Designed miniproteins, single chains, continued (3). Designs and how they scored, part 33

Each design is a single chain, and the fold is of that chain. pLDDT is the mean over its residues in the fold that is shown.

## One batch from the design tools (miniprotein)

Design m9188
Fold by ESMFold2-Fast:
Structure m9188 (fold): chain A 78 residues (1-78)
Amino acid sequence: MNRERAEQLIAEGEEKLKQGNYEEAIALYEEAARLGKDDLELKLRALSNLGQAALLAGDYERYKKLSEEVQKLQDQLS
C-alpha cells in the first residue's frame, strides 16, 4: 500500500517537474520519501528526485544536503 502510493507520488512529481512546477514536485517527492522510510530503494528514488527538483528550483543548500543523504543510503547497498 505505502509503496504503491509512494511510486504514484514520484510519478506525479516527475510530471510536475516537466511542467516547471518545482514546488509541487518537491512536496510530492517529500511525501514519497516519508512513505518509503522502510524501503531503501524507494527512499533512494524519492530523495534523488527531490534533490533534482531542489537543484532545478535553485535551492542549492537543499540539493547539497539531499545529495549527501542519497550517497549515504547508496553506500548501504554496496
Scores: mean pLDDT 82

Design m9189
Fold by ESMFold2-Fast:
Structure m9189 (fold): chain A 91 residues (1-91)
Amino acid sequence: SKLEELLKEFEELNERYNELSRELEEAIKNKDVEKIKELIKELEKLLEELKKLYKELVELNAEPRVLAAATLLIAGAYADILIGKNVIKKL
């Protein structure tokens, strides 16, 4: 179903977020400004994909638990973008 396809996309985006978040923490630890900037751009792309996915999940009446999980992932990506931008400002 279309909902099952969106849930698969959600799992793929969640895994990509976990990888980007880990790389961001490593880049911050290493004070790698260029890598932090690249990761912020990738997280911004991910955030836009997550917002689009969330809208499609709402339109298909996805379970509240799924919408909550997607909301937390969006919040996490947004927080990481802000952290990365603040770290660059101080370096």
Scores: mean pLDDT 90

Design m9190
Fold by ESMFold2-Fast:
Structure m9190 (fold): chain A 61 residues (1-61)
Amino acid sequence: AEKARELLKKSEEAVDAGDRETALRYILQAAKVAQDLMDAGKTDEALEILEEVARVGRRLL
């Protein structure tokens, strides 16, 4: 969970810098961490990360 939050923070920093490509890479990495958590049975933690992924992703639109 902590690793995904760090990736999302880096994604938000990239959005603020106007670097959409870097922001998207960090968002995808955070989504991959959420998938790994789902595979490990940590569904609640995975859903919290996916909600944050969606929130940061909306800032790119």
Scores: mean pLDDT 81

Design m9191
Fold by ESMFold2-Fast:
Structure m9191 (fold): chain A 79 residues (1-79)
Amino acid sequence: SLAERIPRLVAQLSDPDPAVRKAAALEIGELAPKASAEDLAPAVPALEAALKDPDPEVRDAAARALSAIAEAHPELLKL
């Protein structure tokens, strides 16, 4: 379920491998329109931290995921 997948992906945003962090951010973005605000809420601060990631591809993936969340659940992102 999405309630099980999203916490796993949030944990993977802290993985030592930047390829794993990038893949996790991209998958959260793809799941954003299908997931509830409650399921996505813990992903928001983790993705905001990933915007400062040393890897530019991870930063780009995090920005795309946050954009997808803002489109699906604008209440989760303070403008």
Scores: mean pLDDT 86

Design m9192
Fold by ESMFold2-Fast:
Structure m9192 (fold): chain A 71 residues (1-71)
Amino acid sequence: GVQAESELLKKQAEEYLKQGRYDHAITLAEALARLGDLETAKRILQEVLKQKPTPRAQQALAQVEAQLAAQ
């Protein structure tokens, strides 16, 4: 189900963050946001931005934060 899928994506994103694979971590954060796990997506994107600021991560975080504010 969606919750089980979110947990697998979270685990994979944490591994990519540890490896410094920030583009992969951003992709998984975007997938988590599509599944409705906005809080985890925000956390991952904030960690990426602390380590390597990129336009893609900034744009993705802005989209997630806008969706959270609309709830």
Scores: mean pLDDT 84

Design m9193
Fold by ESMFold2-Fast:
Structure m9193 (fold): chain A 55 residues (1-55)
Amino acid sequence: SPLEAELARVQAEIDRVGDRIVATLAADPSDLATHTRLAGELMELVRRQAELEAA
């Protein structure tokens, strides 16, 4: 269904951002600006996933 396809896309983006957070923490744990931005992106995606699951 279109909803399942969109959920799969959002989950893939969550996984991608999660991988980037791990990579940036490993590369430079003191880059607070990058970590804050990526955390914000992850929070928006999780909120979108919850909205789609509630639909």
Scores: mean pLDDT 86

Design m9194
Fold by ESMFold2-Fast:
Structure m9194 (fold): chain A 91 residues (1-91)
Amino acid sequence: MSLAEKAKELLEEAEKLLREAEEAVKKGDYEKAKELVEKARELVKEAARLMEEAYKAGELSKEEYRELVLRITALEIRIVGIETDIELKLP
Protein backbone atom coordinates (compact mmCIF):
# COMPACT_ATOMS: atom_id res chain seq x y z
CA MET A 1 0.00 0.00 0.00
CA SER A 2 1.29 3.49 -0.84
CA LEU A 3 1.86 6.11 1.90
CA ALA A 4 -1.07 8.10 0.46
CA GLU A 5 -3.38 5.04 0.51
CA LYS A 6 -2.37 4.26 4.11
CA ALA A 7 -3.03 7.88 5.15
CA LYS A 8 -6.54 7.71 3.61
CA GLU A 9 -7.22 4.37 5.36
CA LEU A 10 -6.24 5.87 8.74
CA LEU A 11 -8.52 8.89 8.11
CA GLU A 12 -11.45 6.55 7.34
CA GLU A 13 -10.79 4.64 10.60
CA ALA A 14 -10.56 7.94 12.54
CA GLU A 15 -13.90 9.09 11.06
CA LYS A 16 -15.52 5.81 12.19
CA LEU A 17 -14.13 6.26 15.72
CA LEU A 18 -15.43 9.86 15.83
CA ARG A 19 -18.92 8.67 14.84
CA GLU A 20 -18.77 6.12 17.70
CA ALA A 21 -17.51 8.84 20.09
CA GLU A 22 -20.44 11.12 19.12
CA GLU A 23 -22.89 8.27 19.84
CA ALA A 24 -21.18 7.64 23.20
CA VAL A 25 -21.61 11.36 24.09
CA LYS A 26 -25.34 11.14 23.18
CA LYS A 27 -25.69 8.15 25.54
CA GLY A 28 -23.83 9.96 28.37
CA ASP A 29 -20.88 7.53 28.15
CA TYR A 30 -18.17 10.18 28.43
CA GLU A 31 -15.42 7.71 29.44
CA LYS A 32 -15.97 5.69 26.23
CA ALA A 33 -16.22 8.89 24.17
CA LYS A 34 -12.87 10.08 25.62
CA GLU A 35 -11.14 6.77 24.77
CA LEU A 36 -12.54 6.81 21.20
CA VAL A 37 -11.61 10.46 20.56
CA GLU A 38 -8.05 9.89 21.88
CA LYS A 39 -7.65 6.93 19.47
CA ALA A 40 -9.03 9.04 16.59
CA ARG A 41 -6.56 11.85 17.43
CA GLU A 42 -3.62 9.41 17.22
CA LEU A 43 -4.84 8.10 13.83
CA VAL A 44 -5.25 11.65 12.45
CA LYS A 45 -1.72 12.53 13.66
CA GLU A 46 -0.25 9.42 11.95
CA ALA A 47 -2.25 10.13 8.76
CA ALA A 48 -0.88 13.71 8.70
CA ARG A 49 2.68 12.34 9.03
CA LEU A 50 2.14 9.82 6.19
CA MET A 51 0.52 12.53 4.02
CA GLU A 52 3.60 14.77 4.40
CA GLU A 53 5.89 11.81 3.54
CA ALA A 54 3.70 10.92 0.53
CA TYR A 55 3.87 14.52 -0.74
CA LYS A 56 7.68 14.61 -0.35
CA ALA A 57 7.93 11.23 -2.15
CA GLY A 58 5.92 12.59 -5.11
CA GLU A 59 2.92 10.28 -4.45
CA LEU A 60 0.50 13.23 -4.14
CA SER A 61 -0.24 16.10 -6.51
CA LYS A 62 -0.64 19.59 -5.01
CA GLU A 63 -4.42 19.21 -5.46
CA GLU A 64 -4.52 15.81 -3.70
CA TYR A 65 -2.33 17.19 -0.88
CA ARG A 66 -4.72 20.15 -0.46
CA GLU A 67 -7.73 17.81 -0.28
CA LEU A 68 -6.05 15.68 2.42
CA VAL A 69 -5.05 18.82 4.41
CA LEU A 70 -8.68 19.99 4.38
CA ARG A 71 -9.93 16.51 5.38
CA ILE A 72 -7.43 16.33 8.28
CA THR A 73 -8.35 19.88 9.39
CA ALA A 74 -12.08 19.00 9.39
CA LEU A 75 -11.39 15.91 11.54
CA GLU A 76 -9.20 17.95 13.95
CA ILE A 77 -12.03 20.49 14.40
CA ARG A 78 -14.46 17.62 15.06
CA ILE A 79 -12.05 16.09 17.64
CA VAL A 80 -11.75 19.43 19.49
CA GLY A 81 -15.56 19.76 19.51
CA ILE A 82 -16.04 16.30 21.06
CA GLU A 83 -13.22 16.87 23.59
CA THR A 84 -14.80 20.20 24.61
CA ASP A 85 -18.23 18.56 25.07
CA ILE A 86 -16.63 15.85 27.27
CA GLU A 87 -14.69 18.40 29.38
CA LEU A 88 -17.84 20.48 29.97
CA LYS A 89 -19.67 17.37 31.29
CA LEU A 90 -16.87 15.85 33.41
CA PRO A 91 -15.50 17.42 36.65
Scores: mean pLDDT 86

Design m9195
Fold by ESMFold2-Fast:
Structure m9195 (fold): chain A 94 residues (1-94)
Amino acid sequence: SEEEKKIEERIKYLESVIDENDPRAADIYYRIGLGYFKLKKYEKAAEYFEKAIKIAEKRGEKFPLAYKNLAEAYKKLGKEEKAKEYEEKAKKLE
């Protein structure tokens, strides 16, 4: 669809310009993950949510939304144990 094409174009752009040293890097990786999730590319969504979490943790920041969406991606992939693990981590950050 036209909407899916716009999401794919946005993802491609963000992947081409993202710098891990950018103050917004965690948010940008998270938004790339949301884009892949909307496209039902759950493995890619999980990868980018994990990247967002790693950057946030390196900076001493909490990112409960990234943990929640990572858990949701793992549920879509049938990885119930991982989904539960990340849901519990999200709760500890709230």
Scores: mean pLDDT 87

Design m9196
Fold by ESMFold2-Fast:
Structure m9196 (fold): chain A 78 residues (1-78)
Amino acid sequence: MSEEEIEKLRQEAVDAARKGDYDKAAEYTEKFFEALGYPEVGRSAAAIIRRLADRVKPEDLAKAIETLGDVFLEEKKA
């Protein structure tokens, strides 16, 4: 998977979260982390997203997904 494809998965997860589509946000987040080589992180993040669906603002969840993705992208490059 190319860097552009990985970035697209993250963007799709963030966009889905902003729209309140938590199932798509969870699916794209899982695929993003799997593509980075962290499938266990992806599964855990997806489960957390689904459990937080009714507890947090969509924008806050989108920001959390974006921030977590940034941390793992930096780790992957190191």
Scores: mean pLDDT 81

Design m9197
Fold by ESMFold2-Fast:
Structure m9197 (fold): chain A 66 residues (1-66)
Amino acid sequence: MITGEELVELVVEEAERRLGPLSEEQRRRLKALARQALAMSGKTLSSPVDEEEARRIIEFVLSLFT
């Protein structure tokens, strides 16, 4: 179980692992998408997120990031 804040950071790490180094603008956009996905799930940055939900949110955000 991780926090919403930790999930936002994991989204950035996973994106850089798949796509290579991101610019500050790309990181900012990606973090905004991750925060929006959390909010759509009724979560905040301090909310606990289970492993399965975290994985689902990460994959969803990355599918939108181009």
Scores: mean pLDDT 82

Design m9198
Fold by ESMFold2-Fast:
Structure m9198 (fold): chain A 97 residues (1-97)
Amino acid sequence: MSEAEKYALRGWLALQFGAYKKAVEDFEKAIEADPTFAYAWFMLGIAYEKLGEKEKAIEYYRKAIDLLENTPASQRRYPPSRYLLEEAKKRIEELEK
């Protein structure tokens, strides 16, 4: 497990316990460790959405989409990357109406 994945796991656990500000901090550290980690950008969007910061959530979801769409299929890792792309687009549409 990479350092970025370790911080993302901590952030995910913080989200499960409702510690949204701590989740933001952990996902920001995941992004510092690997700025190309689309999952961390997506989860940062989730954390900001939970905090009621819709504009920031949309920005981070768009960053995750950009990374996922600009990554060649041969470099995409596992089914989660497809799920993240679809879910991020859906969440942006729901937040923008």
Scores: mean pLDDT 79

Design m9199
Fold by ESMFold2-Fast:
Structure m9199 (fold): chain A 65 residues (1-65)
Amino acid sequence: MEEREKALEELYKRLGVKSADELTNKGAQLVLEGKYEEAKLISEAVRYVRQGDFEKALELAEKAK
């Protein structure tokens, strides 16, 4: 549990957001701006956090930055 929470905090920090709600809003904003590849990277990073692959999640977040 703790490791997942810290991975989410690091994910949020790398993407410049403070919460899950801000992350959702950032993804929606990227889609509206036509930045589909960046939006997809954010979605995949969240998916990897849920699967417990924190290293892969943070790698994808860095690419979306």
Scores: mean pLDDT 77

Design m9200
Fold by ESMFold2-Fast:
Structure m9200 (fold): chain A 63 residues (1-63)
Amino acid sequence: SEELVRKAAERAGLSEKSIEAALKTVRLFPNATKEQLKAALLLYESQSQADRFIEELEKLEKE
């Protein structure tokens, strides 16, 4: 969900540009995979930051 994506990005310490990119991807592609969300983040963040975002998102989805 959009709320989980935002919260995961904030927990990962991502920039406002990255948060906006991830949210825009989810809004345009509601069925986007985690890999596709990560690809959008790689325009603004390092590989390690993008990986951290996915880890935080998966933690939120399990709860």
Scores: mean pLDDT 79

Design m9201
Fold by ESMFold2-Fast:
Structure m9201 (fold): chain A 86 residues (1-86)
Amino acid sequence: DLAEKLMKEAGLDEVSAKKVADLIESGKKVITQQDIVGTPYATPENMEKVKKTAEVLKKLGYDAEVVDGEPNDTSLRNTNGKIILK
């Protein structure tokens, strides 16, 4: 179960892990920080969870690339961390 692996290895809560798994299994190519942690706030802890999630996806055979977000900028830029699946 992808969601169980995301919970165990990436440290996501059950709601976030199920949401991310559903998005990936539905063919979505971009997974945002908000999808992963439930908030657009770019904190170091939230950015680390995005990176850990991408590492777990790579271990499972996904071509997952991390685009870094900009810390504490939620105003005019799409600046939060995200994962691009290729």
Scores: mean pLDDT 75

Design m9202
Fold by ESMFold2-Fast:
Order: sequence, then C-alpha cells, then structure tokens
Structure m9202 (fold): chain A 58 residues (1-58)
Amino acid sequence: MSLEEQLEVLENEALRLYLAGRLSPEEATRVFHEVAEKLKAGEISLEEALEELRRAAE
C-alpha cells in the first residue's frame, strides 16, 4: 500500500468517526493531522495511526 493510499484510509476513518458523532470537526482535523504527520515521517504504522484516531474518539 502506498503512502497516498494509507492517508486515504486514515482520512476515511476520521470522516467516519466525525459522521458518527464520536469526534468534533476540530478534534477530527487535529488528530488526523497529528497521526498523518507521524505516518509520513515513518514514526508509526497505518494500524497504529488508526488506533490513535479511534482512541481519541473513545
């Protein structure tokens, strides 16, 4: 999976959590930005990025 494809998966999960009312627009944008930067830097995997995003929604 390319970085572009990984970012699309992450964006879709952030949107899903926002539409489900689990994240505010501001929280969704902030958390997505934070985990996307870590993913781009190679600091975390896609799975870890998705877990961080879901954890913010709990």
Scores: mean pLDDT 83

Design m9203
Fold by ESMFold2-Fast:
Structure m9203 (fold): chain A 55 residues (1-55)
Amino acid sequence: MEKLTLVAVADTEEEARKKLDEKVKEYEKQGWSVVDELTTESGGKYYASALMEKP
């Protein structure tokens, strides 16, 4: 079972999540699935992350 973490960074939470969603869709086309999502703020930037898994 393969795992990877996708991260997107932006000045707003909405922009970070939009960038992450675009990355997630490309990996889903290749058989990856989202296991977990987290958005955090650090140093005035938003970090949207997704843990992806493939059988």
Scores: mean pLDDT 83

Design m9204
Fold by ESMFold2-Fast:
Structure m9204 (fold): chain A 90 residues (1-90)
Amino acid sequence: SLADELLEKIRKLYEEVRKLVDEAFSAVQAGNLAEAQKLVSEIEKKVDEMVRLAEQAREIADPETALEIDTLVSFAVMLGALARSAVASA
């Protein structure tokens, strides 16, 4: 279904966000603030894409699929905020 396709895209974006967050923390630890800032910008773009796809999915998804989507988006938003805070504190 279209809802399942949107969930798959959101899952892939979530995996990408997790990898970028790990890379951002590594860049901060290495003292590479320019790289860390670029990574935070890429994280924010992917989180915004996940939010946009989630809004589309909520109109057509069953409650269980919608809950999984909302959970993934909530975690991605939290991870993005943590990465931003780490970079700002470096």
Scores: mean pLDDT 88

Design m9205
Fold by ESMFold2-Fast:
Structure m9205 (fold): chain A 143 residues (1-143)
Amino acid sequence: SSQDEKLKQIQDQLTEFANSVKAALDTLVDAVETVVTGSPEEGAAATARAKELVGKQLGKGIDSLSKVTSLVPEVQQALEYFKEKGEKALASSPADALRLLVEGALKVGELLAEATGGPGAVQAGEIRAAARDALERLRAILA
């Protein structure tokens, strides 16, 4: 049915968004580990690569979430919040960018669960779980 097609589009785009967020968080965790454990030259190179990759990953996430807003207008608040946090993260060091994206992902996951109800609940949960995992990995690196 057309309703089933719309539901599938929402779920597929939110899955793409969740995957983009997870990829950005993983990229930043790896960059932070290299900055902390590697040489200054390795840290600088990892930071440059992370900024490029995270920019692309966040761009894909924004595109996917924008497609959801056309189907579920209530998602617009989550999209605007994610854009703001993403812009701040790209201007930051890897560790600060990771903290900003963890904060952003936790709040966006909450907003997506509220806006989509059942259809987006799994993907919202995955985003929040990925953010919590990234924060724990950051704490382990800095311990």
Scores: mean pLDDT 89

Design m9206
Fold by ESMFold2-Fast:
Structure m9206 (fold): chain A 91 residues (1-91)
Amino acid sequence: SLASRVTSHLLLSVGALIDGDPRAAIEHLGEAVDTLVEMADSEDPQDVIAMLETIRKKALEIKEKYPEVSAQADELIARVDAAIAALRARL
């Protein structure tokens, strides 16, 4: 399921943070975004938006704790914001 695939990437992101690798954590959040964008046309757009907003919040939290990945987090947040805007335009 979409929820299962997204949850898997979110758990990998948490694992990377425990292992001291905020770069890998952002990469795993990016994989979750890629999964959501890939499946957006076959899912309820409100559910996809809610999951994207959760990923955005996690990326912001990582950026605040790990300034060294700030640029990568900002790139991911920009991608999330663009995806949310595109989905909201379809509502």
Scores: mean pLDDT 87

Design m9207
Fold by ESMFold2-Fast:
Order: C-alpha cells, then structure tokens, then sequence
Structure m9207 (fold): chain A 67 residues (1-67)
C-alpha cells in the first residue's frame, strides 16, 4: 500500500519509471506474503494505469487463475 501511494505520486509527477518500480515492489511484497493473486492484480492495475492494456489483461487473467 505504501508503495502504491508512492507510485501514484510519481505518476502524477510524470515519472513512469518510478511508478513501475513502486508497483513492482508492491507486487513483490504481496508475493512474499503468499498473496499471489493480489500480486498479479496489482501488476495488472499498474499496467492499466500506464495504458498497456495487453499486459493489464494478461496479469488480470493470472490473478483470476491464481484466486
């Protein structure tokens, strides 16, 4: 959640690389907690916000399969 807040701030500032980095860290923390479906969902949301609809759909599908 902290990483997602930082990612949203970075995106508002136009820093797409910092946005990706924080979303990656948020997903990594969820995977370390065994929350694989949530980790995929977070990555899907990140790609959706970046306008990468294809990757957003891929990660959303993985989240559905993992849940």
Amino acid sequence: DEHIKKAEKALKEGNKEEFRKHYEKAAEELEKQGKTALAYAVLGEGYFKLGDDKKAEEYHAKAEEAS
Scores: mean pLDDT 81

Design m9208
Fold by ESMFold2-Fast:
Structure m9208 (fold): chain A 64 residues (1-64)
Amino acid sequence: SADEAKGIADTARYAAEVAEQLGNKKAAEILRKTADEIRKLADQGKYDEAVELGKKAGEEVSKL
């Protein structure tokens, strides 16, 4: 849904700020890029793709 996609984008932005403060610059960069792309997909009505992108970024960050 639109609300779910926007919520995931906002969460990714917040997580990026936290990662940067912890010195995890790689995670912060991935999360910032992901938040921007999720918003773009949501603006295009591609809510399922936006949600999937957020999940994939979370998995990638978990390895850092």
Scores: mean pLDDT 79

Design m9209
Fold by ESMFold2-Fast:
Order: sequence, then structure tokens, then C-alpha cells
Structure m9209 (fold): chain A 69 residues (1-69)
Amino acid sequence: MLAEKAKIIERIIKEYNLSTSQATAISTLVHELEDLEEVERIAREVAKMVKEKNLSTNEAKALLEKLIA
């Protein structure tokens, strides 16, 4: 499971060309999620917001936490 989550996150990081800081924050955000499809969906949404809106990962994380709460 951990290896599978890491592969999903790595793919999204490369696809969206995220910084190390952004990558770390996304990994931390999705670390506790058990559903791999949910991990991919959430990580992709955060990556998209960070890249398209030039938000910090903390800003994107806070916004996403409100959406999934």
C-alpha cells in the first residue's frame, strides 16, 4: 500500500512539475488515506490548484480539507 501511494504521488508530481516543498506537503496530506483512488483524486486536485493558481501547498491543502471535511 505505501509503495502504491508513493508511485501515484510520484507520477502526479512529475506530471504537474511540482517543487520539492509542494510534493512533500501533498504526500503528507494523502498519507493517511487508505483508498488509492481517493489518494490519486485528492493529490491530483491539489497539484492542479497549486500549478494553475500558483497557490502554496499549505493554501491548497487548507482549501481541499474544507472540500473533503
Scores: mean pLDDT 71

Design m9210
Fold by ESMFold2-Fast:
Structure m9210 (fold): chain A 72 residues (1-72)
Amino acid sequence: MDKIKRGEELIKEAKRLYDETLRRASELSRRGTEDPETRDDLLAEAARLVKESQEEVEKLLEEGRRLIEEAE
């Protein structure tokens, strides 16, 4: 088993999740600024999305780095 390769895959997955979450949150925020009636709801949804993804991203980054360190 290649621990370095596995660790790199997890870090890549974390980056993808982070980028996807920011993209989705940005789209929700943009829609909120265009429609004042839904602004507060969309901004709250975007903030919640970012917070939930932060925990998963951190977990993936920690696991990936741990695997790489173990291989070193």
Scores: mean pLDDT 80

Design m9211
Fold by ESMFold2-Fast:
Structure m9211 (fold): chain A 87 residues (1-87)
Amino acid sequence: MKEELLAQARELYAEAGRLAEEALAAEAAGDHATAARLLREAAEKLLKAAELYAEAIDDKEKAEELKKLAEEQKAEVLAYAAELEAA
């Protein structure tokens, strides 16, 4: 079960990475609406990956720390996406 959670977390993390690369390409092309959408999707997958990873690790303190960092990172990405969408 824990190995399955780790595998799912790694898959979501990889998907988020691909979406972030597409978002950067869209931003470079001037497609701010697409960039904002892709960044939101990436942020959601990153948070889910961090949650699954936190559940898989045998360290409660580190798990709580990872979840907090992921929530903070999601908030920053969502703020940037909103800025792109307003431009």
Scores: mean pLDDT 83

Design m9212
Fold by ESMFold2-Fast:
Structure m9212 (fold): chain A 91 residues (1-91)
Amino acid sequence: MDIEEIKTKLSEFLQEGKEPLSEEELEILLKEAEKAIEEDPEYALAWVELGAVYYAMENYEKAIEYFEKALELNPEDEAAKWLLKKAKEKL
């Protein structure tokens, strides 16, 4: 399964409320984001991806934690700010 296609589907779900991701698609994205963080824990985009996966899993508390970590590394990330606001509105 193409990970870039799954990432595109996640982005569309977050922005447009399109079809939710399957459990298998979420697990693939979760493992990829975790691996990216293990290789470079300062890679802010990997923390955004991890937060977005937890948001799609409806685990908003973990999504908030990881989006806040992404913003600690890159405070000007408008996408991460928007996703953090969306996650907080779900609580």
Scores: mean pLDDT 82

Design m9213
Fold by ESMFold2-Fast:
Structure m9213 (fold): chain A 61 residues (1-61)
Amino acid sequence: MEKIEQLVKEAREAEKNGDYETAVRLYEEAVRLAEEDPSVSDIDISLLRMRLSVTKIALKN
């Protein structure tokens, strides 16, 4: 969980700086770890996937 929280924090900071490439990479790693961790709720995983999707759209545009 702590690793996932750190990745999300770093991804949000990258988004604030307009570094969407770094944000996508960090969110992808956070989603991967969350899906492998049974202690992470389905809601939290869904929120991470939503953030990743939004960030990917920003990167492509």
Scores: mean pLDDT 80

Design m9215
Fold by ESMFold2-Fast:
Formats: sequence, C-alpha cells, structure tokens
Structure m9215 (fold): chain A 70 residues (1-70)
Amino acid sequence: AEKEKEEAEKLLELDPNNAKALLALARAHLRLGEYDEAIKYAEKAIEEGKDDPALVEEAKKLIEEAEKAK
C-alpha cells in the first residue's frame, strides 16, 4: 500500500541496507497492481542485494508473480 511505499523510500535514505528497502518497495508496487514498477524495483534489489541469496530469491519470485499478473 502507499504507506508501505513511503516507509521503504525512507529506509533507502536512512539505511545502508538498500536492497531490503528496494524489495519492500517492489512488494508495495505489486500490491498496488503496478507490475512494471514492481519488476523494476525487484531488479534493483537483486543488483544491490547480490550478497544476500534469500533476498535475491524473493525478488526473483516477485518478478515472476508480477510478469504473470500483467
């Protein structure tokens, strides 16, 4: 939802854990039906979270869900 999106944006500014915030933002866009934006942010989460295999798997799963939903 919109509030989750705002929280993720604040995390990107305050937290060095950018990949986690990008994934949260991707999930918020998915819930809003904004599939292209969800995919875009999930791809960025993969790039930033390359050292976190669990986050990368979750982001890839989100991309699959968004692609099927559009």
Scores: mean pLDDT 75

Design m9216
Fold by ESMFold2-Fast:
Structure m9216 (fold): chain A 74 residues (1-74)
Amino acid sequence: MSNEELERELRELAAGDPELAAAAEAVIEAARSLESEEEAREVLELGIRAARGEDPGIAAAMMLMIAGIAKSIG
């Protein structure tokens, strides 16, 4: 799966909840700030795993944490 396909899947998983949608965009932006395409893919895959959680609030918090960590290494 390409990074573009992962971005689309993350957005689709977050669709329907504004908090999840905002967190998904933060993950995508953080992944795009990384110079390594492989690291960007790992960040997007982690975001997708978080988004598949049953609780939107916990999922959004986890995605924002992932985005923050990714930005700290980029």
Scores: mean pLDDT 81

Design m9217
Fold by ESMFold2-Fast:
Structure m9217 (fold): chain A 70 residues (1-70)
Amino acid sequence: KASELLLEAIRLAIEASRYAEEGDIETAEKKLEEARELGEKALSLYPDEKVRERLEEYIKSAEEALEKAK
């Protein structure tokens, strides 16, 4: 279901931020890539602009954490 994929994508983005903060850059990058892939699948099943903006916020936060950790 689209809601399950969306929740999983958000969870992966949060995990990516956490791994980046812990200094595990490789795992953080992998988790962020998985979050993007699942997020795209969720949006293809349930295209909603507010859902997209929310997901983009989590992904952007994870990207920023990863960039600062490098």
Scores: mean pLDDT 79

Design m9218
Fold by ESMFold2-Fast:
Structure m9218 (fold): chain A 54 residues (1-54)
Amino acid sequence: MGTAKRRERLRELARRWGEGSGDEKAYQYFLEAVDAEIAGDSEKARELLKKALE
């Protein structure tokens, strides 16, 4: 499956969104969440995403 390439795209999207929103904390959480997803740790990624959206 092409999941690795899809996750890399999500990383790029998170970077663009972080820059656009101007919220550096949300951007940091998005980056960590994407890294966790790439590593296969979906539970940690989910928790980090919640913090980014908060």
Scores: mean pLDDT 69

Design m9219
Fold by ESMFold2-Fast:
Structure m9219 (fold): chain A 80 residues (1-80)
Amino acid sequence: MEELIKKGEELIAKGEEAEKAGNYGEAAKYYLEAGKAYAQAGDLEKAAEAFAKAREAGRKALAKDASALPPGLRPLAEAP
């Protein structure tokens, strides 16, 4: 459980680094993986926060380059 939380924290850090570099598609991917790790750990609050970050990064990726968002992230970017 704690290992999955640590993995999520590392993935959030990588996502933030990717955002600073302007790589929003990569950031969205890291945030999505972090959300999955937190969800597997049972921390639904952190999972929801990570998925929200993934959705925001996904929207920024689409604004910069519409082809940059992987199919697996499109439902999150298009969510209301």
Scores: mean pLDDT 75

Design m9220
Fold by ESMFold2-Fast:
Structure m9220 (fold): chain A 55 residues (1-55)
Amino acid sequence: MSDLEKALADAAARTTNPEAREYFQKAVDAFKAGKRDEALEYTRKGSEALAAEQA
């Protein structure tokens, strides 16, 4: 399992933002399916949702 996949799973488990959690879960699913580009896009969207809440 890649370090990035594990980090995304941890982020999904620990986030309190429901939009960010959903995006991080989709990113993990995309990584498991071998769709790296899609996983990175969902990771970005999740991070943006989380950052918007914290700003």
Scores: mean pLDDT 75

Design m9221
Fold by ESMFold2-Fast:
Structure m9221 (fold): chain A 61 residues (1-61)
Amino acid sequence: SDLEAAIGAMLRAIGAAIDSGAIDDPEVQKLLTEAARLLKQGKFGEARRVAEEAAELAESL
């Protein structure tokens, strides 16, 4: 996956966390932090996947 897809997934995850009131949930924060770390390391495919997991978790809360 490319950088654009990873950034898009990250923005979606942050939006989902805000909309669901889960932005300060410890597990959502762990996934968002991990996605940001992977993004900074150039691991765009992994960052996208982890960001998608964060969005799904936030939407389930």
Scores: mean pLDDT 84

Design m9222
Fold by ESMFold2-Fast:
Structure m9222 (fold): chain A 73 residues (1-73)
Amino acid sequence: MKEIEEIEKKIEELEKRRRELEERLKELLSEMTPENVLELIGEVLRLIGELIDLEREIEELKKKLEELKKEAA
């Protein structure tokens, strides 16, 4: 049971970080102008990469959580 709680907390932390990165990405996109797009595009791509990595980690943890819940049921 404690393992389920630890994984749920980890998923919550990663989902919170994902939301923070999504908000930052939206902010950068709203700040983009024709004058600064070349400077900001690198940061945008970096954030997209981090979001992809976080999504993958969240999916792996959710699969592990589902298996543990099946064993605990």
Scores: mean pLDDT 80

Design m9223
Fold by ESMFold2-Fast:
Structure m9223 (fold): chain A 58 residues (1-58)
Amino acid sequence: SLKEEALKLLEKAVEAGKEGKVDEAQELSLQVLELMSKLSEEEKKEINDYGEELSKTL
């Protein structure tokens, strides 16, 4: 599903960021935003909440 793909890309973006792969992390983040534009408001909130939790582990 689009939501599952967005979550996987978000995880990869955070992982790339932690590894110092800034350009790759940015590219993956843009792909997440593109997928989110096609999701329901509820699914967008779930992805945003997940991203906030992942960012707390920086």
Scores: mean pLDDT 79

Design m9224
Fold by ESMFold2-Fast:
Structure m9224 (fold): chain A 57 residues (1-57)
Amino acid sequence: AKRRVFVVMELPDLPREVIEERARRAARVILEHADEVEFSGGFGELVERELRRLREA
């Protein structure tokens, strides 16, 4: 079965380091558990970037 995930979130009012760590964690979970993903918002763009890095490695 295809697992579809939506990451629709603007950048939260948090320290940059916390936002970046959360984006990396989200990307790893998505890589392991999702077949299709749609990204939107500032945080969604960060998660997409980190997911791309993981897929290239």
Scores: mean pLDDT 75

Design m9225
Fold by ESMFold2-Fast:
Structure m9225 (fold): chain A 77 residues (1-77)
Amino acid sequence: MEALREELLKRKEELEKEAREAIANGDVPKAVELIKELYQLAREARSLGLLDVANEIFKTAYELGLELGKAQRAAQR
């Protein structure tokens, strides 16, 4: 159980870092893919009953989506 929490949080940290770098570099397609992976990771955490971890990952994905949207100004989904 603890090992699964650590693994999910580590995956979140890596995906968040890559997504922020993609946004900073203007690599919109990569940023979109990484944000999708974060939402998928959040769903995986939820399916495992780790609601606290799932909510944290979901919040991070949502915030990154807002940052990407601001960076693009016009592109909204």
Scores: mean pLDDT 81

